# Designed miniproteins, single chains, continued (4), part 39

Each design is a single chain, and the fold is of that chain. pLDDT is the mean over its residues in the fold that is shown.

## One batch from the design tools (miniprotein)

Design m13330
Fold by ESMFold2-Fast:
Structure m13330 (fold): chain A 85 residues (1-85)
Amino acid sequence: SKEDQLLNRMHMNYGRLGYALDLSSSLSDDDRKQVHELLKEARKLLDEAGDYYDAGDLDKAMELVEKANELLDEALSIIEKGKKE
């Protein structure tokens, strides 16, 4: 269902946030600052998505989860780049 898809994506994104935060400890100071700002924004969006879910607005909740996922993809890209450089 749409609700199950939303909850699964929220749980996955919170997991990815924790994973990215853990990996960020090995980065340069500048890359770590960039990653931390992205993770902070992603967490805010996920928390806001939870509020919309509680209010029954599944469409708005999903939109915010997708935005958080994009920020997490960007953070993980910076982490991956740091390993190659």
Scores: mean pLDDT 86

Design m13331
Fold by ESMFold2-Fast:
Structure m13331 (fold): chain A 81 residues (1-81)
Amino acid sequence: SLEEARQRILDAARKEAERLYGPEFAEKVEKYTREILELQDEIAKSTDPEEKQKLAQKINELYDKMTKEVEEARARRAAAA
């Protein structure tokens, strides 16, 4: 089902994030991934091209935020080594 597919994506993302940078980072990745999946669902249900474009922009902003979180987590890990 769609719900099972989403849960598998969330579980995989969280597990990988926790392995790389720990549980606090994993919580952030799960939060952003859930928001992206919700926005993707809204895009799929929308029939308005302008609305779809705005939703896609929000997804891009969330990816940018996740990229910054990864960079910060990587820097913290490097400093701890």
Scores: mean pLDDT 83

Design m13332
Fold by ESMFold2-Fast:
Structure m13332 (fold): chain A 91 residues (1-91)
Amino acid sequence: MIREKVEKLAELAEEAGVGPSTTLEELPPELLELYNEIVEEIDRAREAGDLEKLEEIRDIIMEHLDRIGVVGIALSLIVIGAIFDVELRKR
């Protein structure tokens, strides 16, 4: 489930000391794998035109934003971009 993945990402980010100065290159492999899995779920929802699913993913990411730092900002931008892409396709 996407919520469980975001919660695990937040836990790993706290353990790794991820802050505003942390780069993606400095992330532990396990955290990077979860990041990529969440991005893949966003991409699947975007391809399906599932706006409700994208909004759900956005809300879950924003709920944990304070815990996931730069990774949360990156995921927020990706999901917002996906929502915008789907809305533009609806004419």
Scores: mean pLDDT 77

Design m13333
Fold by ESMFold2-Fast:
Structure m13333 (fold): chain A 92 residues (1-92)
Amino acid sequence: MTKEELEERAKKLYEVFSKSKSWTLQQLAKIVKELLEKGIPEVSDEVYKAYLNYVKNNPLLNMVIRELTKPSGLSEEELKEAIAGVLAAYKP
């Protein structure tokens, strides 16, 4: 995923998460907003693949991703890639 593709998908995630009544999704929205304001750093392929594998194998995240497909306009695969990219970029 390019930096530009990740930025576009992160903007869509922020809109969906910030409108959610879920406290957890509102916290994720804050993380996404901070990344967008600071600029998305380059993410190593190794770190990105590790987070992508984590997201794909997490049953709770997969349930949430299915619910987010319709309001985001993104496919399940695009949502998994976007969430993995945001988590990989946010590292402290």
Scores: mean pLDDT 74

Design m13334
Fold by ESMFold2-Fast:
Structure m13334 (fold): chain A 90 residues (1-90)
Amino acid sequence: SEYELELKELLKLQLENLLDALKVDESTKEAYIKELDAMIKNKTPVVEVIDKVLEIIEQVREELKLTKEQEEQVEGAMEELKKLKAELEA
């Protein structure tokens, strides 16, 4: 649906903003966003797109030495994504 496509594009934008806040380098950020773009173009279900965003966030958290403030931003983003996934599966 058009709504599902718009939601996927919003998830991509939110990931870009989070990766910028976490100070992820541009090449790594571009690689993650390109992966999400491929999933959106292939009409991947929105729930699977959310799972991919969660996977990327966890990987970034493991690879980067985050500040307490950045860890709180990650926790908040992950909680909102898990809530959205639960609402879409209900």
Scores: mean pLDDT 86

Design m13335
Fold by ESMFold2-Fast:
Structure m13335 (fold): chain A 107 residues (1-107)
Amino acid sequence: SEEEKEKKELLESMDLTIRMAAAWGRKVLEQAKKERPELKPFIDELLKKADTLSEVERDMAIAALGEAVEQAKDLSPEEVKKLMEEAFKRGVEDGKFYEKVKDKINA
């Protein structure tokens, strides 16, 4: 049906947006590891943790991490780590919410 096609196109567009945000976040995190080597072990630990999640939760968490690191360029390592932990948790929660919304749209 036209309604089913519109729902599919909307979800595909949203999935693409999330993947693009995650790809941007990965580039920001790689740059941050080069500019601030003291953050590398912490970033690598969070990325490893993200790899244990669903694809959407992972991508939302990585996008949120990239945003937090970009906002925190002038902050101390401890302040950056705190913001990254909060961003990771929020990104995972956003991913879970998106999966629930996606299921409801497809119901």
Scores: mean pLDDT 87

Design m13336
Fold by ESMFold2-Fast:
Structure m13336 (fold): chain A 100 residues (1-100)
Amino acid sequence: SEKLKEALEEMKKKLEESNNSEKFKEYFLKGLEYLEQKKYEEAIKYFKKALEYLTDDSLIPDIAFLIGYAYKKLKKYEEAEPLLNYAKEGSTNELVKELA
C-alpha cells in the first residue's frame, strides 16, 4: 500500500528526530524491516523489544499502529483492535489515523 509506505517513511523521520535510545531505534527499525518483508510475527517481536527501551513516549501511538497492523494481517483481530483504536486517537501521523 502506498499510504502504508508513506506512513512508514514519516515514522522513520519522526524516529530520527526523537530522543529515544539507540537500542529503541535499532529494534524499531528491525521491526519495520520485518513488516516491509510481511514477516508480521517477527515485526511484532521487535516492536515489543523496542518498547522495552522507550524513553520518548511520542512514538507510542505509532508503535501501537504497527503492532496492531501486524496483528490484523495475522487475522488476530481481538489483539489488533485496541491497538489500532489507540493509534487513531494518539498518532500525529494523518496516514496512521486513516489506516488504523
Scores: mean pLDDT 83

Design m13337
Fold by ESMFold2-Fast:
Structure m13337 (fold): chain A 91 residues (1-91)
Amino acid sequence: MMMERIRRGAMRSVQDMVDTRPDSSYRQLLTAGILGGARVAGVYDDLQAVASKQNSAIDAQNAIIDYARRDYPTLYRIARDATRELLDRLR
């Protein structure tokens, strides 16, 4: 049940990004998915703390992705799979 809620949070965040910014890169979509899943998992503040230490938007996105891959691998996998599934539906 919790993993499905994390997946739905990730998918909703990616869909909102696509609807608002249809030319978004895969990195931007994956970051949105990770943050959407992280809000449901209760680890959003940890990821934002890592991002806030970076000097650019691209570095902040890379830091969020790398931190999720290392410290929250289940969240990362769910967000990655949700992002890919949603992109497959749109193309």
Scores: mean pLDDT 83

Design m13338
Fold by ESMFold2-Fast:
Structure m13338 (fold): chain A 86 residues (1-86)
Amino acid sequence: SEEEEIRREAERAAEEVRRAAEREGPEVLELAEKAVRDAIAMARRLAAAGRREEAIRTLELAALLAERLGLPVAEEARAALEEARA
């Protein structure tokens, strides 16, 4: 399913970010948080353009990634996802 594909994609991305952060330091987590914020902004633009399914997919991936990494932006990503589903 698409939901399982998104979950697997988020798991792989989170593992990559964690390994990079262990090698390169906390800047990698800051870049990951920026990527999630950029994804939220893009999803809002997609939703405004009537591309709701793409917006929801983008936010599902962003929320799962942020949650798995324990990023501060995780709550905002989850809220944006719930807003897009409403």
Scores: mean pLDDT 87

Design m13339
Fold by ESMFold2-Fast:
Structure m13339 (fold): chain A 100 residues (1-100)
Amino acid sequence: SEEEIDEALERIEYILEILKDNLPYFSPELQEEFKKVAKEVEALAEKAKAETDPEKKKELVREILELLIEFYKRLSKEEPSLKDSFDSLIKELEELKERL
């Protein structure tokens, strides 16, 4: 639904801000990877906001969620001390993707 798409987009923007705020604590390799992911996510989010077809809009939002899930899976491997927190976020993103 439109409401579920809007909720997912707001969650995505919030997650990007949290990741940006924590960027200095990541390894240089993770910082570089995040910059690539953030650029792609921001481009897809702009496309999703401009999209008028609900099904195409959902496809774009699912693509964004998948990119963030993949990035958190990488974070979970490289920062094992935070694995439980990242696994919880991955589960939330997967549930958002399924509700679209």
Scores: mean pLDDT 84

Design m13340
Fold by ESMFold2-Fast:
Structure m13340 (fold): chain A 92 residues (1-92)
Amino acid sequence: SSFEEKVRELRELAYEAGKRGGVLSPEELERMERLAREVLAEIEARGDEEALRRVEREVAIAFLRGRGASEAEIEARLAKLEAQREALAAAA
């Protein structure tokens, strides 16, 4: 619950950043950075790579929707990011 609330707040901040052309106030940016650090620390403590991928994807979607990207454009960008991750995993 607390973890999911932090993820929700990150998604809301990402959406607002998208709407404003990537611009957040210093206070909003500090809050987003704090939430991101807390979420990442919880994921790392659990070793939950699936949760990491889910959160990264949800935050990216929120930002792109804020920018006014179409659902088709969002899906295309997510597919590209997933392909890049698979390439990096294969190189390891």
Scores: mean pLDDT 83

Design m13341
Fold by ESMFold2-Fast:
Structure m13341 (fold): chain A 69 residues (1-69)
Amino acid sequence: SAKAEKVARLQEAQDELVEEIQKILALEKAGKKPSKEQLERVREAAERYVAARHELFPEDPVGDLIKVE
């Protein structure tokens, strides 16, 4: 169903975002700074996540999706 496809897309986008964030955290734990390319991957993954979530919940505000926590 269309809803199942949107849920799958959201899960894929979330998994990718988590993976890219974990790579950044691993670098910080090693005392290294992320590259511009790694920061760009996080940005792109975050944009895909926001887009996928908005497709599933179009009536909800997007402004609270990315939290500092």
Scores: mean pLDDT 78

Design m13342
Fold by ESMFold2-Fast:
Structure m13342 (fold): chain A 70 residues (1-70)
Amino acid sequence: MTISKEELKKIIEELYKKGKLSEREKTLLLSAVDLDGTEEIDVEAFLKFAAGLGLSEESIKLLEEALKKA
């Protein structure tokens, strides 16, 4: 499953506004989206990458749930 960069960034910003991501986690995730270099991002690959960034298990679960609803 793939998601557009614009939609992924929107989901990250929404999670931050809801207090589910810290400012640091938001910044790291947005940087990761920009670093990929593609217009469509593979959800499974992105979640694996986010886990490697040192995000909490809770933050990863919230991100996964939000991405599966998109």
Scores: mean pLDDT 78

Design m13343
Fold by ESMFold2-Fast:
Structure m13343 (fold): chain A 76 residues (1-76)
Amino acid sequence: MSREDLEALLAQLPALRARLEAEAAELGDERLAALARETHARVEAVLREGLAAGAAPAEVEARLRALYAEAAARVA
């Protein structure tokens, strides 16, 4: 994942979040909806902090992978 890819992902997060909120309302699965919102918020924070600090794209990618792995473990 390149820095440009990370910046593109960050720019798309508001639209992805709005879609996720709509899906959460339709799912009726409150636990899954809450986990999805929490994970999305953490992803946004990691992207914003990494880009602001000038972190290497590989470091940001590693943190994102850890967040998704943690979220996946919680739904299993």
Scores: mean pLDDT 74

Design m13344
Fold by ESMFold2-Fast:
Structure m13344 (fold): chain A 56 residues (1-56)
Amino acid sequence: NLEEEAAKFNETFGNEEKIQQAIENAKSTMDNEKEAELFVKYIKEEVEKLKKIYET
């Protein structure tokens, strides 16, 4: 469930390196390229939002 995985990554917000590591981990476990791309895009957008809040 990609939405649940995204929620887990949001729980680790405030740590960009950990989020990036989790994204790469998720990509390696995805068999569907399109789903992996959408998941990465979604998480990157969330990371940018969180970075604005916590890395200001």
Scores: mean pLDDT 64

Design m13345
Fold by ESMFold2-Fast:
Structure m13345 (fold): chain A 75 residues (1-75)
Amino acid sequence: MLEELEKKTKELLEEIMAKMSPKIRRVVEALWEGRTDEARELFASLSPEEQAKFFQAMKELQERIKKIAEELEKE
């Protein structure tokens, strides 16, 4: 069950990242790998428009992870 959630989360992350610019993808990768300081530095180098797209992508990822978790909790 945990392995299935991890697999679906990874596939979802890769799908969302494929739709983003390379700069935004680097921020997401750094955060996912726990490189918080690097992620913060990369994020600060983004334009306001790229920062907005990053927040939108993170919101989408969070909402979709929540949906997957809810589906796995169903009997």
Scores: mean pLDDT 74

Design m13346
Fold by ESMFold2-Fast:
Structure m13346 (fold): chain A 82 residues (1-82)
Amino acid sequence: MLAEEAARRVRELILEAARAAEAGDYEKAEELMNKALQTIRDAYERTPEEEREEAIRVFEELAEELEELVKEVVEKLKKAHE
């Protein structure tokens, strides 16, 4: 399924983005996150209508994973502001 292939690629990009952020390379982290979002959009647009319900479920799971990562990054940024 296109959504599952996209989810695997997006998780790879998110992991690379997290590593870049940890290294202080925020420009690379932003670029990788933008690629992840574009991968989701492209996959959804190419998904046949009969598979879209399943694709939405996969993307909902992926969105939850992304929300947790964003929360962690925001918490670290808050702690960095003395």
Scores: mean pLDDT 73

Design m13347
Fold by ESMFold2-Fast:
Structure m13347 (fold): chain A 62 residues (1-62)
Amino acid sequence: MELAKKAVENLRKAAEKYRESGDDETAEILQNAAEALEKSDATTPEEVGRAAVKGAPGTYLP
C-alpha cells in the first residue's frame, strides 16, 4: 500500500504540473494511470507498475 500510495501521489503531481503547463493530454494520461493504480488494489512493485500501464491506454505496446 505504501508504494502504491507514493506512485499515485507522484502521478497526480506530475499530472498537475503538465496541466499547468497546458499539456492536458499528458496530464489526463497520468491522472488515468493514478486512478487505475488506486482501483487495482496493487500492493507490490510489480502490480503497481502493471496497473499504472493499464491505466494509460495508448502508451503500452504489446
Scores: mean pLDDT 67

Design m13348
Fold by ESMFold2-Fast:
Structure m13348 (fold): chain A 63 residues (1-63)
Amino acid sequence: MAQEIRDRILAETRLSDRSKQAMLRAVDNIEAMLAEAQKRGDQASIARAQVALEQIRASLERV
């Protein structure tokens, strides 16, 4: 999922390079949060990270 979002960000011609870099950093931060939450079994943090990834994906559909 996260890699598909990254690939879509990179392929999007309507986004500036600065916007692409900002979104890629956001995806990286969310993946790190998800990995740590999974190690702890923190279901609430896992759910929040998944929602954040879906929000980025939905934003890309509107561009």
Scores: mean pLDDT 79

Design m13349
Fold by ESMFold2-Fast:
Structure m13349 (fold): chain A 86 residues (1-86)
Amino acid sequence: MSQEEIERHVRLLVGVLEGMLQIVEAIVKRLRLSPEEVERLAAIFRREMAAVRADIAALPVSPAVRAAADAALAAMDARLDALVAR
């Protein structure tokens, strides 16, 4: 896999994760999940995000691509915090 292919893969992973978070946010709102259910769902998502973050950290990407991915993941962490906060 070339560096360009790896960087495209990183961008795709981040985009998919952002899309999944939008679905999670929509489910929480639509199903009126309890605070305990939201906390459990957020914990599961944070665990998956940590795995993806570790995978990205191991990949030979440019500093700009890494910084963009890190910023996106940090923004997703903030969105999960907002979901748990009532």
Scores: mean pLDDT 82

Design m13350
Fold by ESMFold2-Fast:
Structure m13350 (fold): chain A 64 residues (1-64)
Amino acid sequence: SLKEIGDSALAQLRRWARERGLPDEEIDRLVAEGKKRMETAKSLDDIVKALQELAARMRELAAR
């Protein structure tokens, strides 16, 4: 299902962010925002865009 795909991708991003040294509090906040966007998603394209934006925000924070 789309939910399973989204949940799997969020778990992968969470692991990546931890490996890059992001604080658990920031990771939890970003993942929660990603989940909210996925809950309002009407298509697979919306889910992909939400994941891309989340990944970009995590990369930006990891580069600080």
Scores: mean pLDDT 80

Design m13351
Fold by ESMFold2-Fast:
Structure m13351 (fold): chain A 98 residues (1-98)
Amino acid sequence: SLAIRTLETLGELFKKDFGITVDSSNEQLEEAAEKLSEISNNSKRKVLRMITAVQEYEILRRRLDPAELERAAEELMAMVKANSSVSELRELTRRFLG
């Protein structure tokens, strides 16, 4: 799906440039968002939302089957487009994992 492709492409870029993984702390995501906001001319809040969605996708990728993962990826991307909070993105992960 386009959602999976987008999240995986961004995940590779964030890992390569900023070392962002599933184990990255909220503080590390905030620092990456600060640096990326300057490079991309996007707001820190917008960038942090995308970085968080990518990290949540990587967590789900380790635990969900392919069909559930595709639904989760589509919901994460829809939430990013809807300007959902970081807390709401993390709540989605809890819902999918039970």
Scores: mean pLDDT 87

Design m13352
Fold by ESMFold2-Fast:
Structure m13352 (fold): chain A 68 residues (1-68)
Amino acid sequence: DYVIIEPGNGIGDIKASLPVIPVLKAKGAKVIVITKEKGTTGSAPKLPFAEVAKLFKAAGADEIIVIP
């Protein structure tokens, strides 16, 4: 099985998505994270896409896909 996650670049989105990855990996899933280079528009605090990708890779994501 595989799971696709589209967390966005907001700090709240990242905090909600990060702890899910180890649980999915423990169940034997392949985790693919999709992040956008420009991120979500708005006034909410954001992390750069490079930092978002780094965090998810460190959490155990098998693949990171960056979309323009």
Scores: mean pLDDT 68

Design m13353
Fold by ESMFold2-Fast:
Structure m13353 (fold): chain A 90 residues (1-90)
Amino acid sequence: MPKKVLVVVSKETGERLSPSQIAAQETAAALRAVADGAEKVINAGVVSPEELKRLIEKEKPDLVILVGDSPEMRKVAEEAGVKVEVLPAR
């Protein structure tokens, strides 16, 4: 399983959910990553596709967990050669 995981929330999901709901979704994603064997989890919060690209370049994660689907953010991670797991935000 991935050693370093970057957890991000799409801007669209961040606009739809309350701050407490966003925190709950981030916590659930981080706990899932730890349960799956991640050694390091970085919670980046609500980010744009441009911010995601910068975070991938800085952190060099093995996996990006995207809370709430965003085709643009999936494309950014895929072009950077990083695996993406999309978690639906409820």
Scores: mean pLDDT 78

Design m13354
Fold by ESMFold2-Fast:
Structure m13354 (fold): chain A 95 residues (1-95)
Amino acid sequence: GRLAELRREIDRLEARIDALRRQADAAIAAGDYATALALLDEAIAAARRLLELSMEALKLSETQEEINEAIGRILRAIGEIFELERRRAEVKAKL
């Protein structure tokens, strides 16, 4: 069903965000702040999409376990956006 499709897409987005963060950290370590900024912009876009899909999953949740899972994913997505925006500001300051 739709909830199962959303869970698979959420899992793919979480993996993508993790990969983009690692690539951005490598670019920062290399002094390539322009590449790091672009990777962080992609990670922020993915994290915002993760938030949207997590909110959709909450709307489709029927059990307390599904509701708790969706709320947890929403809170983690908000935290991820905040951290990525902070990292982006730090990188931008070095340009």
Scores: mean pLDDT 90

Design m13355
Fold by ESMFold2-Fast:
Structure m13355 (fold): chain A 63 residues (1-63)
Amino acid sequence: MSEEEIVARLQRAGLSEEQARNLIDALRANPDRTTQEVAIRELQEAGLSEEEARAIVEAALAL
């Protein structure tokens, strides 16, 4: 999965392009459990399920 595909998914969930890119950058720079947990929580606040949020975080880490 490309970075642009993840950004597009996050924008469909209601995040801005800037928010989507910042989330990906944070996960790639510091892929620890705390950063992953914060990202999952942020995505759930945006309206995603826990399963969807986790899948996006895993996809971003695989970049």
Scores: mean pLDDT 80

Design m13356
Fold by ESMFold2-Fast:
Structure m13356 (fold): chain A 59 residues (1-59)
Amino acid sequence: MTSEMVEEVRELSRELGDSGGAVQARANSVANAMLSGKWDLAEETIQGLRESLEIVKSI
């Protein structure tokens, strides 16, 4: 679960065209949210990235 969510964030961030540093920053943010028990924040971050990627793909 935890590692799967972090890897999904990295994949979505890469597909959005983020730099390697930005990919790592987003992944670290989600991992830190999960470690702090802020699962809702982690889920919101992933959902926002999914929605952004769908918008980019629709153009």
Scores: mean pLDDT 77

Design m13357
Fold by ESMFold2-Fast:
Structure m13357 (fold): chain A 117 residues (1-117)
Amino acid sequence: ARATVEAAVERLQTEAGAELLTEAEVDGAVAAGLVTPGGTVIAVGAGGGEAGVRATLRALLAAADRAGLRLSEEQLRAAEAALREGLAEGLVPRGTGLSRHEEGAPLSEEARAALLA
């Protein structure tokens, strides 16, 4: 679980020569409901923020390690930058015009008003 993810990240950090994530950043993301203690990202519809980006990067690094994939320092920095913009956009709250509803579910009147303004 979390300890396994931390061991994988620590191994990759040693190879990259940089500290990529802190325990406090992971704890913040878990408290925000963005990541499980095991490092699995959950789609909660909240803004990703810094803690969410860091937790997602940690999960990505753990997945890469399990797959035997080696990421360069440049690739890690590019992934972090992409996650800051892309994840925040993907986890934008419903009120910002990103509505996922099942087939046949109507849009709320608040969501319609936001789209028409």
Scores: mean pLDDT 44

Design m13358
Fold by ESMFold2-Fast:
Structure m13358 (fold): chain A 83 residues (1-83)
Amino acid sequence: VDEKALEEALAIVEETEKKVKELTKNAPKEVQETAKELVEKLKKYTINLAEDDPKNVVEKTKKLSEELIERVKALIEEYEEVS
């Protein structure tokens, strides 16, 4: 049960990583590096969450993935405003 929930949650993280890479494809290197760190933190948090709260890991990972995508978009817009 826990392993299957973790696999589903990690699949969501992998899809999020793919979307983040597409969003940051033309962004400055600093934005790409920050986005990569955020995805790595999401993966680590998801693994811990699967141990602490396996019943809700998939739903919580979906919410965190959506929040991560919003943060990455805001980061890109912030850099576009500077020049």
Scores: mean pLDDT 80

Design m13359
Fold by ESMFold2-Fast:
Structure m13359 (fold): chain A 64 residues (1-64)
Amino acid sequence: DELLKALEELEEEMERAAEEALREGGEEVEELFARYLEKNPDASEEEREEARKQLAAMLALERA
């Protein structure tokens, strides 16, 4: 099951990249997140966390 192991590794790398983007993005992620909150003031805590992770992941992908 080499293909399944490769897919699991890819998934883990994507999750690590998102977490590292959150840490390294810092100020930039905060600015993007502030814009998100400006447009989505009624967002739940779960939606805020998800948006923050997605913004960090997008920032990391743009730099990759």
Scores: mean pLDDT 72

Design m13360
Fold by ESMFold2-Fast:
Structure m13360 (fold): chain A 118 residues (1-118)
Amino acid sequence: MDEGGLAAAAYLVKLLSQSPEVKVEVKGNTVTITHSDNPLLQAQLLKLADFLSTLPSVKVEVKGNTITLTLSGNAEEWLSLSDEELEELMKKLSEKKRNQFLALAKSLQKTIEELKSQ
């Protein structure tokens, strides 16, 4: 099981759910992310979709302003884990994937903070 990839996906989804510009819906192993037409957010979400598509545990589909993630596990269970539990599981990722994740998470967090100030 790709626990590191599932943990990274869950962490990024939880981070996105903090944005007022994003709606997250979870059903079984599927996560649906719907976003506004904000170009800063759209650029970050495309980077997120690209990263997640490299994970063997995640299937990504992009249609307009909607991103659908299909996880190889129960999405509600993975999203119920604490940030500390997810960070520990992400240590199972390769160094390259962890570095890509950290850069993406930092960039996404900055964009969410900028959107909150508007």
Scores: mean pLDDT 84

Design m13361
Fold by ESMFold2-Fast:
Structure m13361 (fold): chain A 77 residues (1-77)
Amino acid sequence: MKEEEEKLQKELKEAFEYIKTLSKEELEEAKKELERMLAKYEEALKEHPEHRELIEKVKKILEELLKFIEEQLKKLE
């Protein structure tokens, strides 16, 4: 659990840095991918309630990434 949280934090940091380098088209594609991932984790939460704590943490991270991408897209309008 703690080790997996550390891995997620590293991946999150790398993702934020990567997102800053993306074009408008790449940001739109990343947004679609994150929306699909969020839907998948929502379903996983219903199927695997024993993993709720981990799934909710991952979902929150994905929601933060999605909000960041949406903010970047608004600036590029």
Scores: mean pLDDT 77

Design m13362
Fold by ESMFold2-Fast:
Parts: sequence; C-alpha cells; structure tokens
Structure m13362 (fold): chain A 98 residues (1-98)
Amino acid sequence: APDATEENEKKELKYLEENAIEYARELAKLFRENGEFELAEKIEEIIKNKEEPENKLALLELARLYELMKRSPLPEEELLERTKERVKLIIKKKEELK
C-alpha cells in the first residue's frame, strides 16, 4: 500500500493492545498448564509492564510466536518445546534491554 507506514503503526498499536496481550495471556496459561510456572510468570510480568518499550517488543514477538504455533501442524509436545525455547530467547533479549 502506498501509505503503509502510518497505517501499519496504527494496526500494530491496536494489535498490541488487543491481540498481543490476549495471545501472551494464552501462552502464559499454556505454560502454567504444562508446569512451566517460571516462564508463565515472566510473560505475565511483561503484560503487567506493557508500557515499557522492551516489553512492547516482547509482547509483539510473543503474540507472533503464538499465532505461528496455532497454525503449526506439529504435534503438541514438539510445538511446546520449540515455543518454550523461543520464549526463553524473547525473555533473554528483553532482559538484556533493561
């Protein structure tokens, strides 16, 4: 689209406020249900402090990861392990920006 920049910024902000937070909560719930309480708590802390720039980026990445996970044909166990590794990387990157 010729005027993509401003529209994309508005779409990303709306996505972050509505879908990204919701998807991050679902991801945290998934981790709690699988005994990954520490990862779930770290995601919940990112949601709680969503106004911080590093947390906004982390939320967007977590939401994108959750969307990819939902669309993946991989078995649940393999998908959980791969998602867990990616979430650890997102958290590590966010912590390095503190």
Scores: mean pLDDT 76

Design m13363
Fold by ESMFold2-Fast:
Structure m13363 (fold): chain A 65 residues (1-65)
Amino acid sequence: MSFEEAVNLAAEAARALKAGEPQERVARRLSERSGIPFSVALEAVRLLAEGREIEAINLIIRAAN
């Protein structure tokens, strides 16, 4: 997974969270689109909910590569 792909996935997840989607649903979709395990996707979504966007992006990249 490229850095740009991870940024786009994180941005889409962050928009879904701001729109009021449950974290588990956002994490499921992130996992399905990225190929990363659901547990890691849920952790990335929690980081995004806390405004920790760079940490979430780094976690997605590490888990996908």
Scores: mean pLDDT 87

